# Ledger of designs, part 42: designed miniproteins, single chains, continued (4)

Each design is a single chain, and the fold is of that chain. pLDDT is the mean over its residues in the fold that is shown.

## One batch from the design tools (miniprotein)

Design m13441
Fold by ESMFold2-Fast:
Structure m13441 (fold): chain A 68 residues (1-68)
Amino acid sequence: SIKKRVVEKLVEEGVSEATAEKLAEFLLENNLDPTEEERKKLAEELGVSVLTVNRALAIGRLAKLEAE
């Protein structure tokens, strides 16, 4: 699934499994199309950089293209 791929790659890159799962869930709930403000808020709430959120989004978008 897209969620599993996002979580696996983020964990490989040093993100905790719990944070990676929350990132993947949020991004999928928003159809991989969050606003800039939503990305900033999520980064602050999870204690990660906006770059980490953008990385998760890129992984999710690529996984979706490969699945479709």
Scores: mean pLDDT 82

Design m13442
Fold by ESMFold2-Fast:
Structure m13442 (fold): chain A 80 residues (1-80)
Amino acid sequence: DAEKKKKWEEFLKEVEQKEKELKEWVSKVDIEKHRKEIWEKVYEEQMKVLDKLIEMGDDSAIESKEKLEETYEKFRKELA
């Protein structure tokens, strides 16, 4: 599992770099106008990370994915 953890850490670094790119993109776009698009993009990227962990055999990622879905749905309903 140390090898799986190394792959996860490397993947997490890539995710951090993509978040930095997202922040840079946001600096060029009107946040208020593109709020929904920004939220959806962040959610989709986080879901991809969890799906990758599940594929690597991390059962805890299944519960994390469920919690993320609940959090996103709650926030979406609160804003609607």
Scores: mean pLDDT 71

Design m13443
Fold by ESMFold2-Fast:
Structure m13443 (fold): chain A 103 residues (1-103)
Amino acid sequence: MKVTVSVSVTATSAAGRTMTTTATLEVELEPGETVRATAGTSAPGATAVTTSITVEGVDAEGVARGTMTASSTASAGASGSTTVTVTVDAEGTVSVSVSSALA
């Protein structure tokens, strides 16, 4: 099963300017396998930093088997990490869990 993990990081300055960067990871998972992806953010002097992660699982027939979007927002001077864990069960069902830690 093909799993696509997309990470978007948006930092907002005190002047209201935004900068967004994106990264995409594609992995092939077999039934019973798990992948963990962690996105870290660091934006000293930003008033807000938002990390958004989208996970999409697609089976061999092109059918979506799981989608999840999660975001975390951190305050000025903040750093944070968001970890996504994707598991494919024995039946090929995708389950996704997300945890975020802000500093």
Scores: mean pLDDT 63

Design m13444
Fold by ESMFold2-Fast:
Structure m13444 (fold): chain A 96 residues (1-96)
Amino acid sequence: MKLTPEQFDLEVEIGLLEIQVAITKIAAERLYKQGKITPEQYKKVKEEINKAEDYIKKARDALAAGDFETARQYLENARKEIKKAQEIIDEALKKS
């Protein structure tokens, strides 16, 4: 069976979120090594990124099962956790 447009769009969104997670992880590690964020802030960023990675995995599992609604819900949750990680970094840099 041909890949549906909906399946294709979800695969693209998953890929984009995986890239965003990777960029955020690299940025956080670099900032931590430069002393621009505290160990406590870095721990919080890692916790939010771990949640995002778990949601992305669940979205992939739901997509493989053909449950596109559940996949979208998990991707929305992943985006929220990535945003929280980015907000921690932004707030830390603003105070420095």
Scores: mean pLDDT 86

Design m13445
Fold by ESMFold2-Fast:
Structure m13445 (fold): chain A 80 residues (1-80)
Amino acid sequence: SAEELLLKKVEEELKVPFKLLEQGKPEEAIELAKKAAELYGKLAELAAKAGAEAMAALYGKMAEMAKKTLEEVEKLVKEA
């Protein structure tokens, strides 16, 4: 389904911040994860305002995935 393809794509994209950490680029890793969380959150709000419930739920899932990635990246940076 389109939902499954989009979620899989977001899962792959959210691996990039961790690869940036492996490369010694913590600032870029945090920035990328933060931008993803902000973007998907904003898209979820816009979809909700438009009455697109299924799209709002999908972007909401993406935002939660990105926020979880951001939290994990920030934790790893603080522990380094």
Scores: mean pLDDT 86

Design m13446
Fold by ESMFold2-Fast:
Structure m13446 (fold): chain A 79 residues (1-79)
Amino acid sequence: MLSKEEIKALLQELAELAAKVDPTLADQIQFLLSRVDEMSLEQVLAAVEGLLTEAKGRLPDNSELLAAIEEVAARIAAG
């Protein structure tokens, strides 16, 4: 199972990637990152899946950022 520290590291890398592509998504990821210690793993996964849904509406299907959000969601879900 991923630790909160590993999840924060993944979200930090995701935020840095998002800052280059979509500043609004980067801000949302940074907000999530600031709240991770106050959240359950289920709540973190739901928040990342919410970001993925929003990204799918704004980014092309071949987006590296979209793929990165999917990978983070999958890693949290797998534990």
Scores: mean pLDDT 82

Design m13447
Fold by ESMFold2-Fast:
Structure m13447 (fold): chain A 67 residues (1-67)
Amino acid sequence: SKLLEELERIKKETDGAIKDIVNTVINLVKQGKYDEAIGIVENWLKHSDGKDKEIFEKILELLKKYK
């Protein structure tokens, strides 16, 4: 899946709690739970700034494009 390849690339650029969140999103996508993955990303976007916000915005665009 191109979506999974792009999400794994993003995960490699993250660490700590952000990496764990990205991994949760990847696992939800593998289960076909796209709406749940989108909800998690949108919630984290509300509480994120700077680079973390850019990462979650990119993930959200990918999820909406490939669902």
Scores: mean pLDDT 87

Design m13448
Fold by ESMFold2-Fast:
Structure m13448 (fold): chain A 88 residues (1-88)
Amino acid sequence: SVLEELLKRAEETAEEETEIIAKEVPLSEEEKENLKRALERALRDMGVRMATGEIPSSTTTEELQQEALEVAREEYERLLREQAEREA
């Protein structure tokens, strides 16, 4: 159930972030898909770490989401910089 909720939220969050970025930065359709997938992978990775016991069972869902979002932000910042270079 937690994994299912994380996957759903990862999809929704990645979709929202991609749409916001696409409004500010002219991204190609392929780059938007790549950004969305990068965000989804970052959020999914946190779920795997919880399942393998690398993250304490005392960790709240909110803490997991916040950490996953920070990781996702770092990934998409790199993608945005790379994309901006190509579009320049």
Scores: mean pLDDT 65

Design m13449
Fold by ESMFold2-Fast:
Structure m13449 (fold): chain A 90 residues (1-90)
Amino acid sequence: SGDALAERAVELAEEALRLAEETLKKLKAGKISKDEAKKKILEAEILVGMARIQLSVAKMLGARQELIDRAERLIERADRLIEEVRKMLG
């Protein structure tokens, strides 16, 4: 169903957000190398891409607007943190 795909988009976006937040914290603390951070942020980017695909299909299948809005907010937040990490990496 559209709702199930939107819920999956939320889960993927939440995982991407968690990974980006953890990577940013470890980079700021000097607890992770730039190479390891690049690997982690690439994983977060893949998760965001998957979330966007699931959300696109969910919208076509008539998912509830509150689930769509939640997924979009999580994706936007993950994208912002991914961008912050990318800027720290050069």
Scores: mean pLDDT 91

Design m13450
Fold by ESMFold2-Fast:
Structure m13450 (fold): chain A 87 residues (1-87)
Amino acid sequence: NASKLSEEQKKEAIERSEKTLDDIVPAEQRGLARELARKAVELMSEGKSIGQVSDELAKEYPEHANLARTAALVAGIELGGISSARA
């Protein structure tokens, strides 16, 4: 779990998540997927788990719940990579 993130770490996580989502979602859904990734990173920066963020975004975007869950998972994976700091 990410409990505290810098603005630089949030930006990097968002950029990585947007790139990953662009590879797996249709072009017409990329705008929404990017918005969901940004929201997911923000919620995870508050210490929320991938599951909590997934549920919250699916509730906010019920017509796109599967996309919201995918964005939350991708954001969590990318944040995990950025948070790794030891050799």
Scores: mean pLDDT 77

Design m13451
Fold by ESMFold2-Fast:
Structure m13451 (fold): chain A 63 residues (1-63)
Amino acid sequence: MSAEEIEKNLRKGLEEAEKLSGHGARTVAGAVLKDAEEYRELIGEEKAEEIIKRAQELIERAS
């Protein structure tokens, strides 16, 4: 999978998590967070940090 494809998949995950609440939102956002940390060297530090920050915000909001 290319860096571009990984970034697209992570962004789709964030969009999916934003449409969910509670456990579903935490599960999807948590998966995006984990993948963004794993692939940060491929997608770039700046983009990885943006995705990670957004995923964390979604997890906190979902409480």
Scores: mean pLDDT 82

Design m13452
Fold by ESMFold2-Fast:
Structure m13452 (fold): chain A 99 residues (1-99)
Amino acid sequence: EEELRRENEKLLERLREELRRANEALDAGDYAAAAEHLRRAAEIAGQLRDLPEEEREAVVELLLRAAEAAEAGDARTAAVHATAASLLLIGARLDRELA
């Protein structure tokens, strides 16, 4: 259980790093790089087994939609979906800590 928690903490750190890099790429107008980082973030989010399944699926879906928007050159929609995914991750962590 502690080993699983440690792996999930590492996955969360990698996920946050990919999201930060995606935002940097969006700000730079590098939509291809932004989409790549968002897809990697979605793959990492799908591995977070300590999240409720519905929340995990929602985060993955939002990140994939963000990647599609980035590829289409819609930086605003990409940023909105990526931000929503980040807020869901924060909310899920707070819910577990309070419960």
Scores: mean pLDDT 81

Design m13453
Fold by ESMFold2-Fast:
Structure m13453 (fold): chain A 100 residues (1-100)
Amino acid sequence: MSPLEKLEKIVKEALEKLKEVLDEETFKEVEERLNRLVEKARKNNMTSASELTAFGVNVKSIFEEAISKLDPNSEKYKKAKEILKESSRKITELVMEAEK
């Protein structure tokens, strides 16, 4: 599996989990933004560690904006932050693998 395919899988798994915690409108915005980001990565044949790092920063930004709309005292907010943390870690591991 290519680095880009692994990245797409990480994003897709994060989206499935976020669907349970985000409202439908916010989820749709996140899905559209992430799909555009993935399409750009495909068109640019993104494979370098620097490109993967930039992608990860953009994914994190999109997720943080969506999570900020949730009530900080809610269980959904806690779950959303955990999903973001796990996704960010997986992307970081993928970047480290690409640098080898």
Scores: mean pLDDT 80

Design m13454
Fold by ESMFold2-Fast:
Structure m13454 (fold): chain A 60 residues (1-60)
Amino acid sequence: MDPRILGPKTLTVKAGGTVDVKVEGSDGDVFTWSVKAPKKAGTYEVEVGGDTLTVKVEAE
């Protein structure tokens, strides 16, 4: 199966922080994928297989 995000598809993180995302791989295994947020605040979209993760980066 295509990789998919487990849990919320929208996450909020502080600038320069790391957000952990649980992903189900194509083989059905669950793993944690760490996404490092940029230091610039804004909304970023990341493709994860068949899903899109929206990361809202807030200023410190």
Scores: mean pLDDT 76

Design m13455
Fold by ESMFold2-Fast:
Structure m13455 (fold): chain A 89 residues (1-89)
Amino acid sequence: MRELLVLHVDGPEEGPLVLALDAETGEVLGVYPGSLSVEEAARLAAEELGLEVVSIERLSLAEALRYPAARKARETYGLLRDAVRVRAE
């Protein structure tokens, strides 16, 4: 089972984006338009990786920022607006 972190970020240079990250490594697995919800991007990222979604869990911003990957994404891409944790296999 693989864990993904899917984050809605909004930066001054790139505008709103949705990022799919490996929750453990912080590797960027996918970048999606900020018009997608984190849940829509999560399902698309899992499909592109050939994985089936087991669960999608909504995270508070405080919970998301407990992940080093989310803190690094915020520093790189900008303001964190929304987040989900995805379990996929």
Scores: mean pLDDT 83

Design m13456
Fold by ESMFold2-Fast:
Structure m13456 (fold): chain A 82 residues (1-82)
Amino acid sequence: MKLTIVLYNDGTVEVYLDGEKIESFKVPLGFDAQDIIDIIEKHGGKITQIDFGGRKTTITAEFENKEQAEKVIEDLKELASK
């Protein structure tokens, strides 16, 4: 399973699973790419690519199963609810 997370400089997060956009939400100011990386690694994801852009950072990770990827999305949404 391939998960792609796009963090925009305005706090918008977009989540893609195997190339399909599945979620979009906003995160608090001060949330950064390292916070996303920590959540991915917590749930057993292997980071395969990180692309830094002027307006967004794109993080791609691979998971052994969909349940691990879904836990990453749930943790991100929980942080976004503040």
Scores: mean pLDDT 83

Design m13457
Fold by ESMFold2-Fast:
Structure m13457 (fold): chain A 94 residues (1-94)
Amino acid sequence: SAEDILKRSLIALSDALEKAGVPAELRSRILNVVAEALLRHVYEGVPFEEALEEALKRIEELAEEAGLSEEQKRTIQEIVRKQMEAFVKEYEAS
């Protein structure tokens, strides 16, 4: 189901962010942003590219507020983009 794919994707995202050294509070906020964006795509018909760009913009703002370096912000953006794209690929194949 879409919910099972979402759950697995959020666990994988959480693990990747933890390995990248993202603090637990920021990681939780990023997971909430990604979950909301993917749910809007799946259930509300928002185009994936629109949901992705809105999520990445919000995550950039959160990382800036957390005082992360430009390198750390780029790493987070890459992790989130790859994980969201992996979700959509699996969801569309199901």
Scores: mean pLDDT 88

Design m13458
Fold by ESMFold2-Fast:
Structure m13458 (fold): chain A 58 residues (1-58)
Amino acid sequence: QDQARQYLQQSEQALQQGNWDQARQYYDQAVDALEDPSPELLEQLARVHAQLKAKGAL
């Protein structure tokens, strides 16, 4: 159901831990799990994307 949201949460946690490779991997899994994303989920996705880009993980 909310697999994409779960992966985004895991990606954010990995970013906080400095594990950028794992954070990128979870982000990719979240994107792959999207079926019909809500505006809220798209905002979460955009925030994680921006953080990964800032850390050089994208």
Scores: mean pLDDT 78

Design m13459
Fold by ESMFold2-Fast:
Structure m13459 (fold): chain A 99 residues (1-99)
Amino acid sequence: KEEQEQLYFIALVQLKTLKKEAENAKSPEEAFKVGKILLDTVEYLVRLFKEVKASKEMRDLIKKQAEEIVDIIKKYLTPEQKKELDAGFEKVKKLLDEA
C-alpha cells in the first residue's frame, strides 16, 4: 500500500524528467532515443506495478503521461521510427492495462 504510493511517485518523477528531455529533443535521433527510453521505462514499471498490485487509476495516469511524451516527440520522428515506437507503445500499454 505504502510501497504502491512510493513506487508511483518515483515513476512520476522519472516520467517528468523524460518529458523534459522530450521537450528538448530537436532531431529524429534525439526524439527516437527518448521514445526507446520511454518504452523501457514503462516495461519496467509494468513489472513493478504487477508485484505491488497497483490500482488501475495509477496505471491509467502513467499511461496518460507516457502518451503525452509520445505526442511531444512524434513531430521529430521519421515515419519508420514512428511505426516502431507506436508498435512498442501499444504493446506496453496493453501490458499496463493487464497488470
Scores: mean pLDDT 79

Design m13460
Fold by ESMFold2-Fast:
Structure m13460 (fold): chain A 88 residues (1-88)
Amino acid sequence: MKKIEEGEKLIKEGEELIKKGEEMRKLFATGDTEDTPIFKEARELFAELAPLHADAPADAGPFLVPDKLIKEGEELIKKGKKLIEEAK
């Protein structure tokens, strides 16, 4: 697979994660979280992050997901940009 194409894919995935985290953060700020599809998705993502939050209660964990998604997205964009630079 070409490094440029791989880098572009990582940047796209990172941008999608950042947008998702920002939407969740915005929704959590409004207090309208309990019955939303975004809150359900955050709860599912927390289950995947649970080994990193051994002492966090499950009901509090979803509120940490937006920051995690944004950081993961930033890391993917950084990796993607590095691959594109190395390919040029």
Scores: mean pLDDT 67

Design m13461
Fold by ESMFold2-Fast:
Structure m13461 (fold): chain A 87 residues (1-87)
Amino acid sequence: SPFVERLKAEIDRLEKLVKEGKLTPEEVYGAIREIIRAMLEAVKQGLITPEEAKEFAERLRKIVDKADLTPEQREEVLKGIEELEKA
């Protein structure tokens, strides 16, 4: 799926930038929120499988662990990730 390929590339880029320390916590938070939003919509539309959603959710959890998010930001994104894992 062109959507899944693009999403994978976006997550790959986010992982790289976080690892290199090139993003602020606010930029990481915004990027994760947008990815979660897009994935939840894609699950509803059948554009992504539950297995793919769970794989990407695990990758997002690892990004969150490396990001210096506030406790409130962390709680919000982790709840979104949990919704993806239930897909």
Scores: mean pLDDT 85

Design m13462
Fold by ESMFold2-Fast:
Structure m13462 (fold): chain A 69 residues (1-69)
Amino acid sequence: GEEYAKKAEEYAKKAEEAAKAGDAQRALWYSMQAGKYARLAKEAGADEEILKRAEEYALRAVGYAHLAS
C-alpha cells in the first residue's frame, strides 16, 4: 500500500509541474495516474494514515489539472 501512496504523490507533483507549464493534457493525465494509485493503495489494504495521504495527493493533482484547463 505504501508504494502506491508514494506513486500518487509523485504524479501529483508532476501534474502541478505540467499545470505551471500550461500543459493541460499532461496535467490531466498525471492527475488520472495519481487517482489510480490512490485507489490501488486502498485495494492493497493500506492503513488510514497512508490512505489519507494518497487521497490528499490525488485530490491536489485533480486541482492542478483544473487550473491547467
Scores: mean pLDDT 79

Design m13463
Fold by ESMFold2-Fast:
Structure m13463 (fold): chain A 93 residues (1-93)
Amino acid sequence: SLPSDEEILEEARKQAEEGNRFAAEVVEAVENMDLEEIAEEAKKLAEEALKASPELKKGAEEVLKKVEEAKKEKNKILMAAALASARALKEAA
């Protein structure tokens, strides 16, 4: 069986405590933001990264695809992962 959202979030918290920045950003977004706020921020960061560095187009498209998948599934953890990916993309820009 696939892990539950609770099991995924518990593992993310453990990874964050061990110094995983991506996991820490996922946990922070899940605990402090709603699904719509996470989606809007992820889209904004992906679009800003693409405008700054057109070579990041594939990465930006992958983030936007994950946002749409998370929105369709109403999956807050997947949306938070998309935001963490968008932040990494923006830092690379």
Scores: mean pLDDT 83

Design m13464
Fold by ESMFold2-Fast:
Structure m13464 (fold): chain A 84 residues (1-84)
Amino acid sequence: SSQKELDEISKKVEEIIKKEPEKVEKNLTPVDKLLQENAEHLRQDPAKAQELLERLREIMKELAENADWEAAAKKVEEALKEAA
């Protein structure tokens, strides 16, 4: 289910955030707001949710490898805007 997949990705993002809490506030606060605003909409649109999940997976892979928080935040923001 799209909700279960989104929840799993959210948990993995939370784990990454816990490793570098100093960076989270500056880079991810705008992303958190957009994610919260779009969560309800995505529950109503499974096709958009699936597309977003795939994009988030790619972003998380890149973040895990390069630790580029600014690039990751920007990509998530763009993905959320396109899904809205």
Scores: mean pLDDT 66

Design m13465
Fold by ESMFold2-Fast:
Structure m13465 (fold): chain A 82 residues (1-82)
Amino acid sequence: LAEKAALIKAKADEVAEDMIAELEKELGVELSEEAREEIRKIVQELADLAAQALAGKLSREEYLQAAREAVERMKEIAKKEL
């Protein structure tokens, strides 16, 4: 369990960079460093929630709701850079 939580956190940085690159490519814009840091923070928060869900401290429904809200927050950040 601890090893899997550590892997999720390590993967969060990689996922954040992939998300930033995909948003920049899709929108045809270069995101500011401020926007990139906000996206990295959101992905890291989501990774922490995933670890909590695996530990049984968060329900599946609560995690899925947080994931949906995280995606919307990232899209809003990217749209502000248009």
Scores: mean pLDDT 75

Design m13466
Fold by ESMFold2-Fast:
Structure m13466 (fold): chain A 100 residues (1-100)
Amino acid sequence: MEEIEELIEKAAELVDNMATEEDLKEALELLEKATKLLLELLEKEGAPEKIKEAVRILAEGLKLQIEIAYLKQKGEPVPEELLKRLEELREKLREYIAEQ
């Protein structure tokens, strides 16, 4: 858990200060590592597939938010497709968790 928290903190720091494409890549890699470690922990603890799937959906949403933040920081237009994908993931997560 501490390792996962450290990865998330580093990713958040990079998201606030993404100056280059390399910073974006590093933030995404940190998120991927944190997600993998969390899913491995959940698997070892015997967590239901529903919880693991929710984590995967949340991670994909965070990835899109990081990409959108990078574009905004660069003053570039955010593609409508990214915004639509983020909304679709939010709806999927809401339905998946709320409609147990």
Scores: mean pLDDT 78

Design m13467
Fold by ESMFold2-Fast:
Structure m13467 (fold): chain A 100 residues (1-100)
Amino acid sequence: MTDLEIVDEFLSKLSDEAVEKIAKLVQEKTGRKIPDPSKLSKEEKRSYVLVLMSYASTDPELYKEFKEIVRKETGLTDEEIDLLVNDLKAFAEYLKKKRE
């Protein structure tokens, strides 16, 4: 499994409702116009969520709320979410080891 495939599998655990909630949160807190996440393919969902994560990491309050959503949807710890946001490659390696 490639690093991108394992990340895509993880992102598939986020419901469309969770992705929409994160997008709305980022839009409200940053004032950025975020496109409608409806009808995204698996590959488009990856790119979309990665962009949302990059915006969420720029504001401590927004990042805290983002982490709560991801934790509830995926069961990841705060430390695992920090790894996902700050080092996607290390997060993919972590998931590979956890599945072996």
Scores: mean pLDDT 74

Design m13468
Fold by ESMFold2-Fast:
Structure m13468 (fold): chain A 61 residues (1-61)
Amino acid sequence: MKKTITVTVTLKPGESERQALAEAVRKAVKLAKEQGLVIVDASVTRASADTVTVTLTGVEE
């Protein structure tokens, strides 16, 4: 079955968008592994200037 994991991270003062993205990806991948999912798709969305959202789609092994 396919499952979607979404993680949102707020930028800290002095933090770059790339640093926030890396944190969001790391958290999302950890959640996917905890659920036994193999990642098949990834997308990034900006909801606001200080927020990065990563959405991963995984399938069960």
Scores: mean pLDDT 78

Design m13469
Fold by ESMFold2-Fast:
Structure m13469 (fold): chain A 104 residues (1-104)
Amino acid sequence: SKEEIVERAKELLEKMRELAKKLSPFLQNDIERLVKLAEEVIPKLAEENPELARMFVDNLEQLVKTLEEYLKAKDPEERLNLEFLIRVQIRTMIAELEKIKKEL
């Protein structure tokens, strides 16, 4: 249901904020931008296009898993590479949400 999509998104965004506290200030800022935009857009998207909203929430879950893997990484070079990949993923998701917002 639409309510289940919105609740799942809320849980993932709260977890993302908690994980962000353990990250660099630059990643914290990127995550906060994504979280604010997702909080605004996802409830509206779930009303208009629940299938697309569900797919976006699946992408958020994948990002949470990647962030958890980043926090477990022991090698500094691996961490820098994962940080770059995470930043690219966040920017892509922000761009997608901004595009969706214009069409709502």
Scores: mean pLDDT 87

Design m13470
Fold by ESMFold2-Fast:
Order: structure tokens, then C-alpha cells, then sequence
Structure m13470 (fold): chain A 64 residues (1-64)
């Protein structure tokens, strides 16, 4: 179960990055919610979730 959640988190992170690079903000919003839910199930703190989301957004903006 935990390994499946970790794989799901990595897949959602990749999809979120791609959505942000493509400026598909509706999809990015949905993926952010799913990614956050998976991280909560993995026991990641709200602070760490925010930091991970910030890093994904930062990387996506750097590609532009």
C-alpha cells in the first residue's frame, strides 16, 4: 500500500509539472488536490506538502 501511494505521488507530481508548464491551470488545480490527498495519506506534514508544491511550481516556471 505505501509503495503504491509513493508511486502514485511521483506520477501525480510529473502530471502536475506538465500541466503547469502547459498553463492548464484547471488540470493543475485538480492534480494539486489529488497530490495533496496522497501526501496526507503518506503522513507528509502540511509544511512539507506546501514546500513540495512550491518546488514543482518553481521548476515549471523556470522552464519558461
Amino acid sequence: MREELEKKAKELEKQLYEALVNEDYDKASQLTAEYTAVLIKLGVSSKEIAERLFEIIKKAREEK
Scores: mean pLDDT 81

Design m13471
Fold by ESMFold2-Fast:
Structure m13471 (fold): chain A 75 residues (1-75)
Amino acid sequence: SEKEQFLKKAEELLAHLEALIARETDPAVRAQLEALKQEVEEIVKDFEAGKISVTQALFRLIAISSEAYLLEKQS
């Protein structure tokens, strides 16, 4: 289902962010990565509570993935 695909993508992004946080030595970049992780958790929570559509949730994940990519390049 679309819900299962979204949750799988969110789980994969959370795992990627955790891996970046674990290897990041710059505390400012680590704090930004932790903030992105918190945003992903809030998107999942809002989606499961029915506050946002799966399309809205996916667009928000894409934005966070882009920000994570830029932060990884700063490290």
Scores: mean pLDDT 86

Design m13472
Fold by ESMFold2-Fast:
Structure m13472 (fold): chain A 94 residues (1-94)
Amino acid sequence: PSTVSPKLEKLGAQLLFYAETQNLLDDYTKIQVKIAKEFPNLSDAEFAYVTAEALYLKTGDPRFRDFADRIAEEAGLSKEKQKELRTIAKKVLS
């Protein structure tokens, strides 16, 4: 049985689509490759959260923060987990 909700999958697809419309597909891909390589044990939701947060930190675009918040809410990510994942997002941009 899949642990990923259809709503979470839809949020991930919408995040990718929005990044593409902002001409950020290269940044999106580089961020995701780095997360997958350095943090291979993240869940699908944690991976999506870090991707959205990293794009927010890079661009300042509040829509990426909205994606991160919606992913966290749907996946039930605690405030402590969100803090941990934001640290990862900063690390993948360095």
Scores: mean pLDDT 86

Design m13473
Fold by ESMFold2-Fast:
Structure m13473 (fold): chain A 88 residues (1-88)
Amino acid sequence: ASAEARREALAAAIEAAVAEMLPEAEAAYAAGEDPEAATRRLMGELYRRVLEPLRAAGAEPIVLRVMEALAAGDLEKYRELVAELEAL
């Protein structure tokens, strides 16, 4: 598979998950939920939702680990993994 095809598949999976999550994000905003807490919760669920599509699309193990850390709300692990990815 080409790098472009993989990148397009990953982008499509993320866009689909974002579109599905948008009504829930709008509801949280309308309800006056704390922005930081709401963002952390919704982003975690978004990253959880993209894990399987990303794995199916052949995402690199480091990308999947980043998404798993974000889904778990593990910011320390996320920072560590992003530094590893940037060093590539």
Scores: mean pLDDT 72

Design m13474
Fold by ESMFold2-Fast:
Structure m13474 (fold): chain A 90 residues (1-90)
Amino acid sequence: SSKEVLEKFRKEAEQALEQFEEELKKAVEEKDKEAFERAITKIQEQLQALYEEASSKVSPEYKKELEDIVKEIHQKALELAKEAYEKLYE
């Protein structure tokens, strides 16, 4: 069902963000700018793939709810990236 697709998307996106946060923390601790750039590329690719899968499976009435979840997830990713960037380039 579309509701199960949205639940799966949220769960997998949140797991991707958790992994992203861990990779960013390690990049900051090691002062590894290349690891930071790889983490950014990876999260962008992962979130795009998850979005494409969810978008292809949800009914039209759930597309707005999917877009709201996407905005929330993107906002969290941007905040994590900004915090890590400021620590790495301070």
Scores: mean pLDDT 89

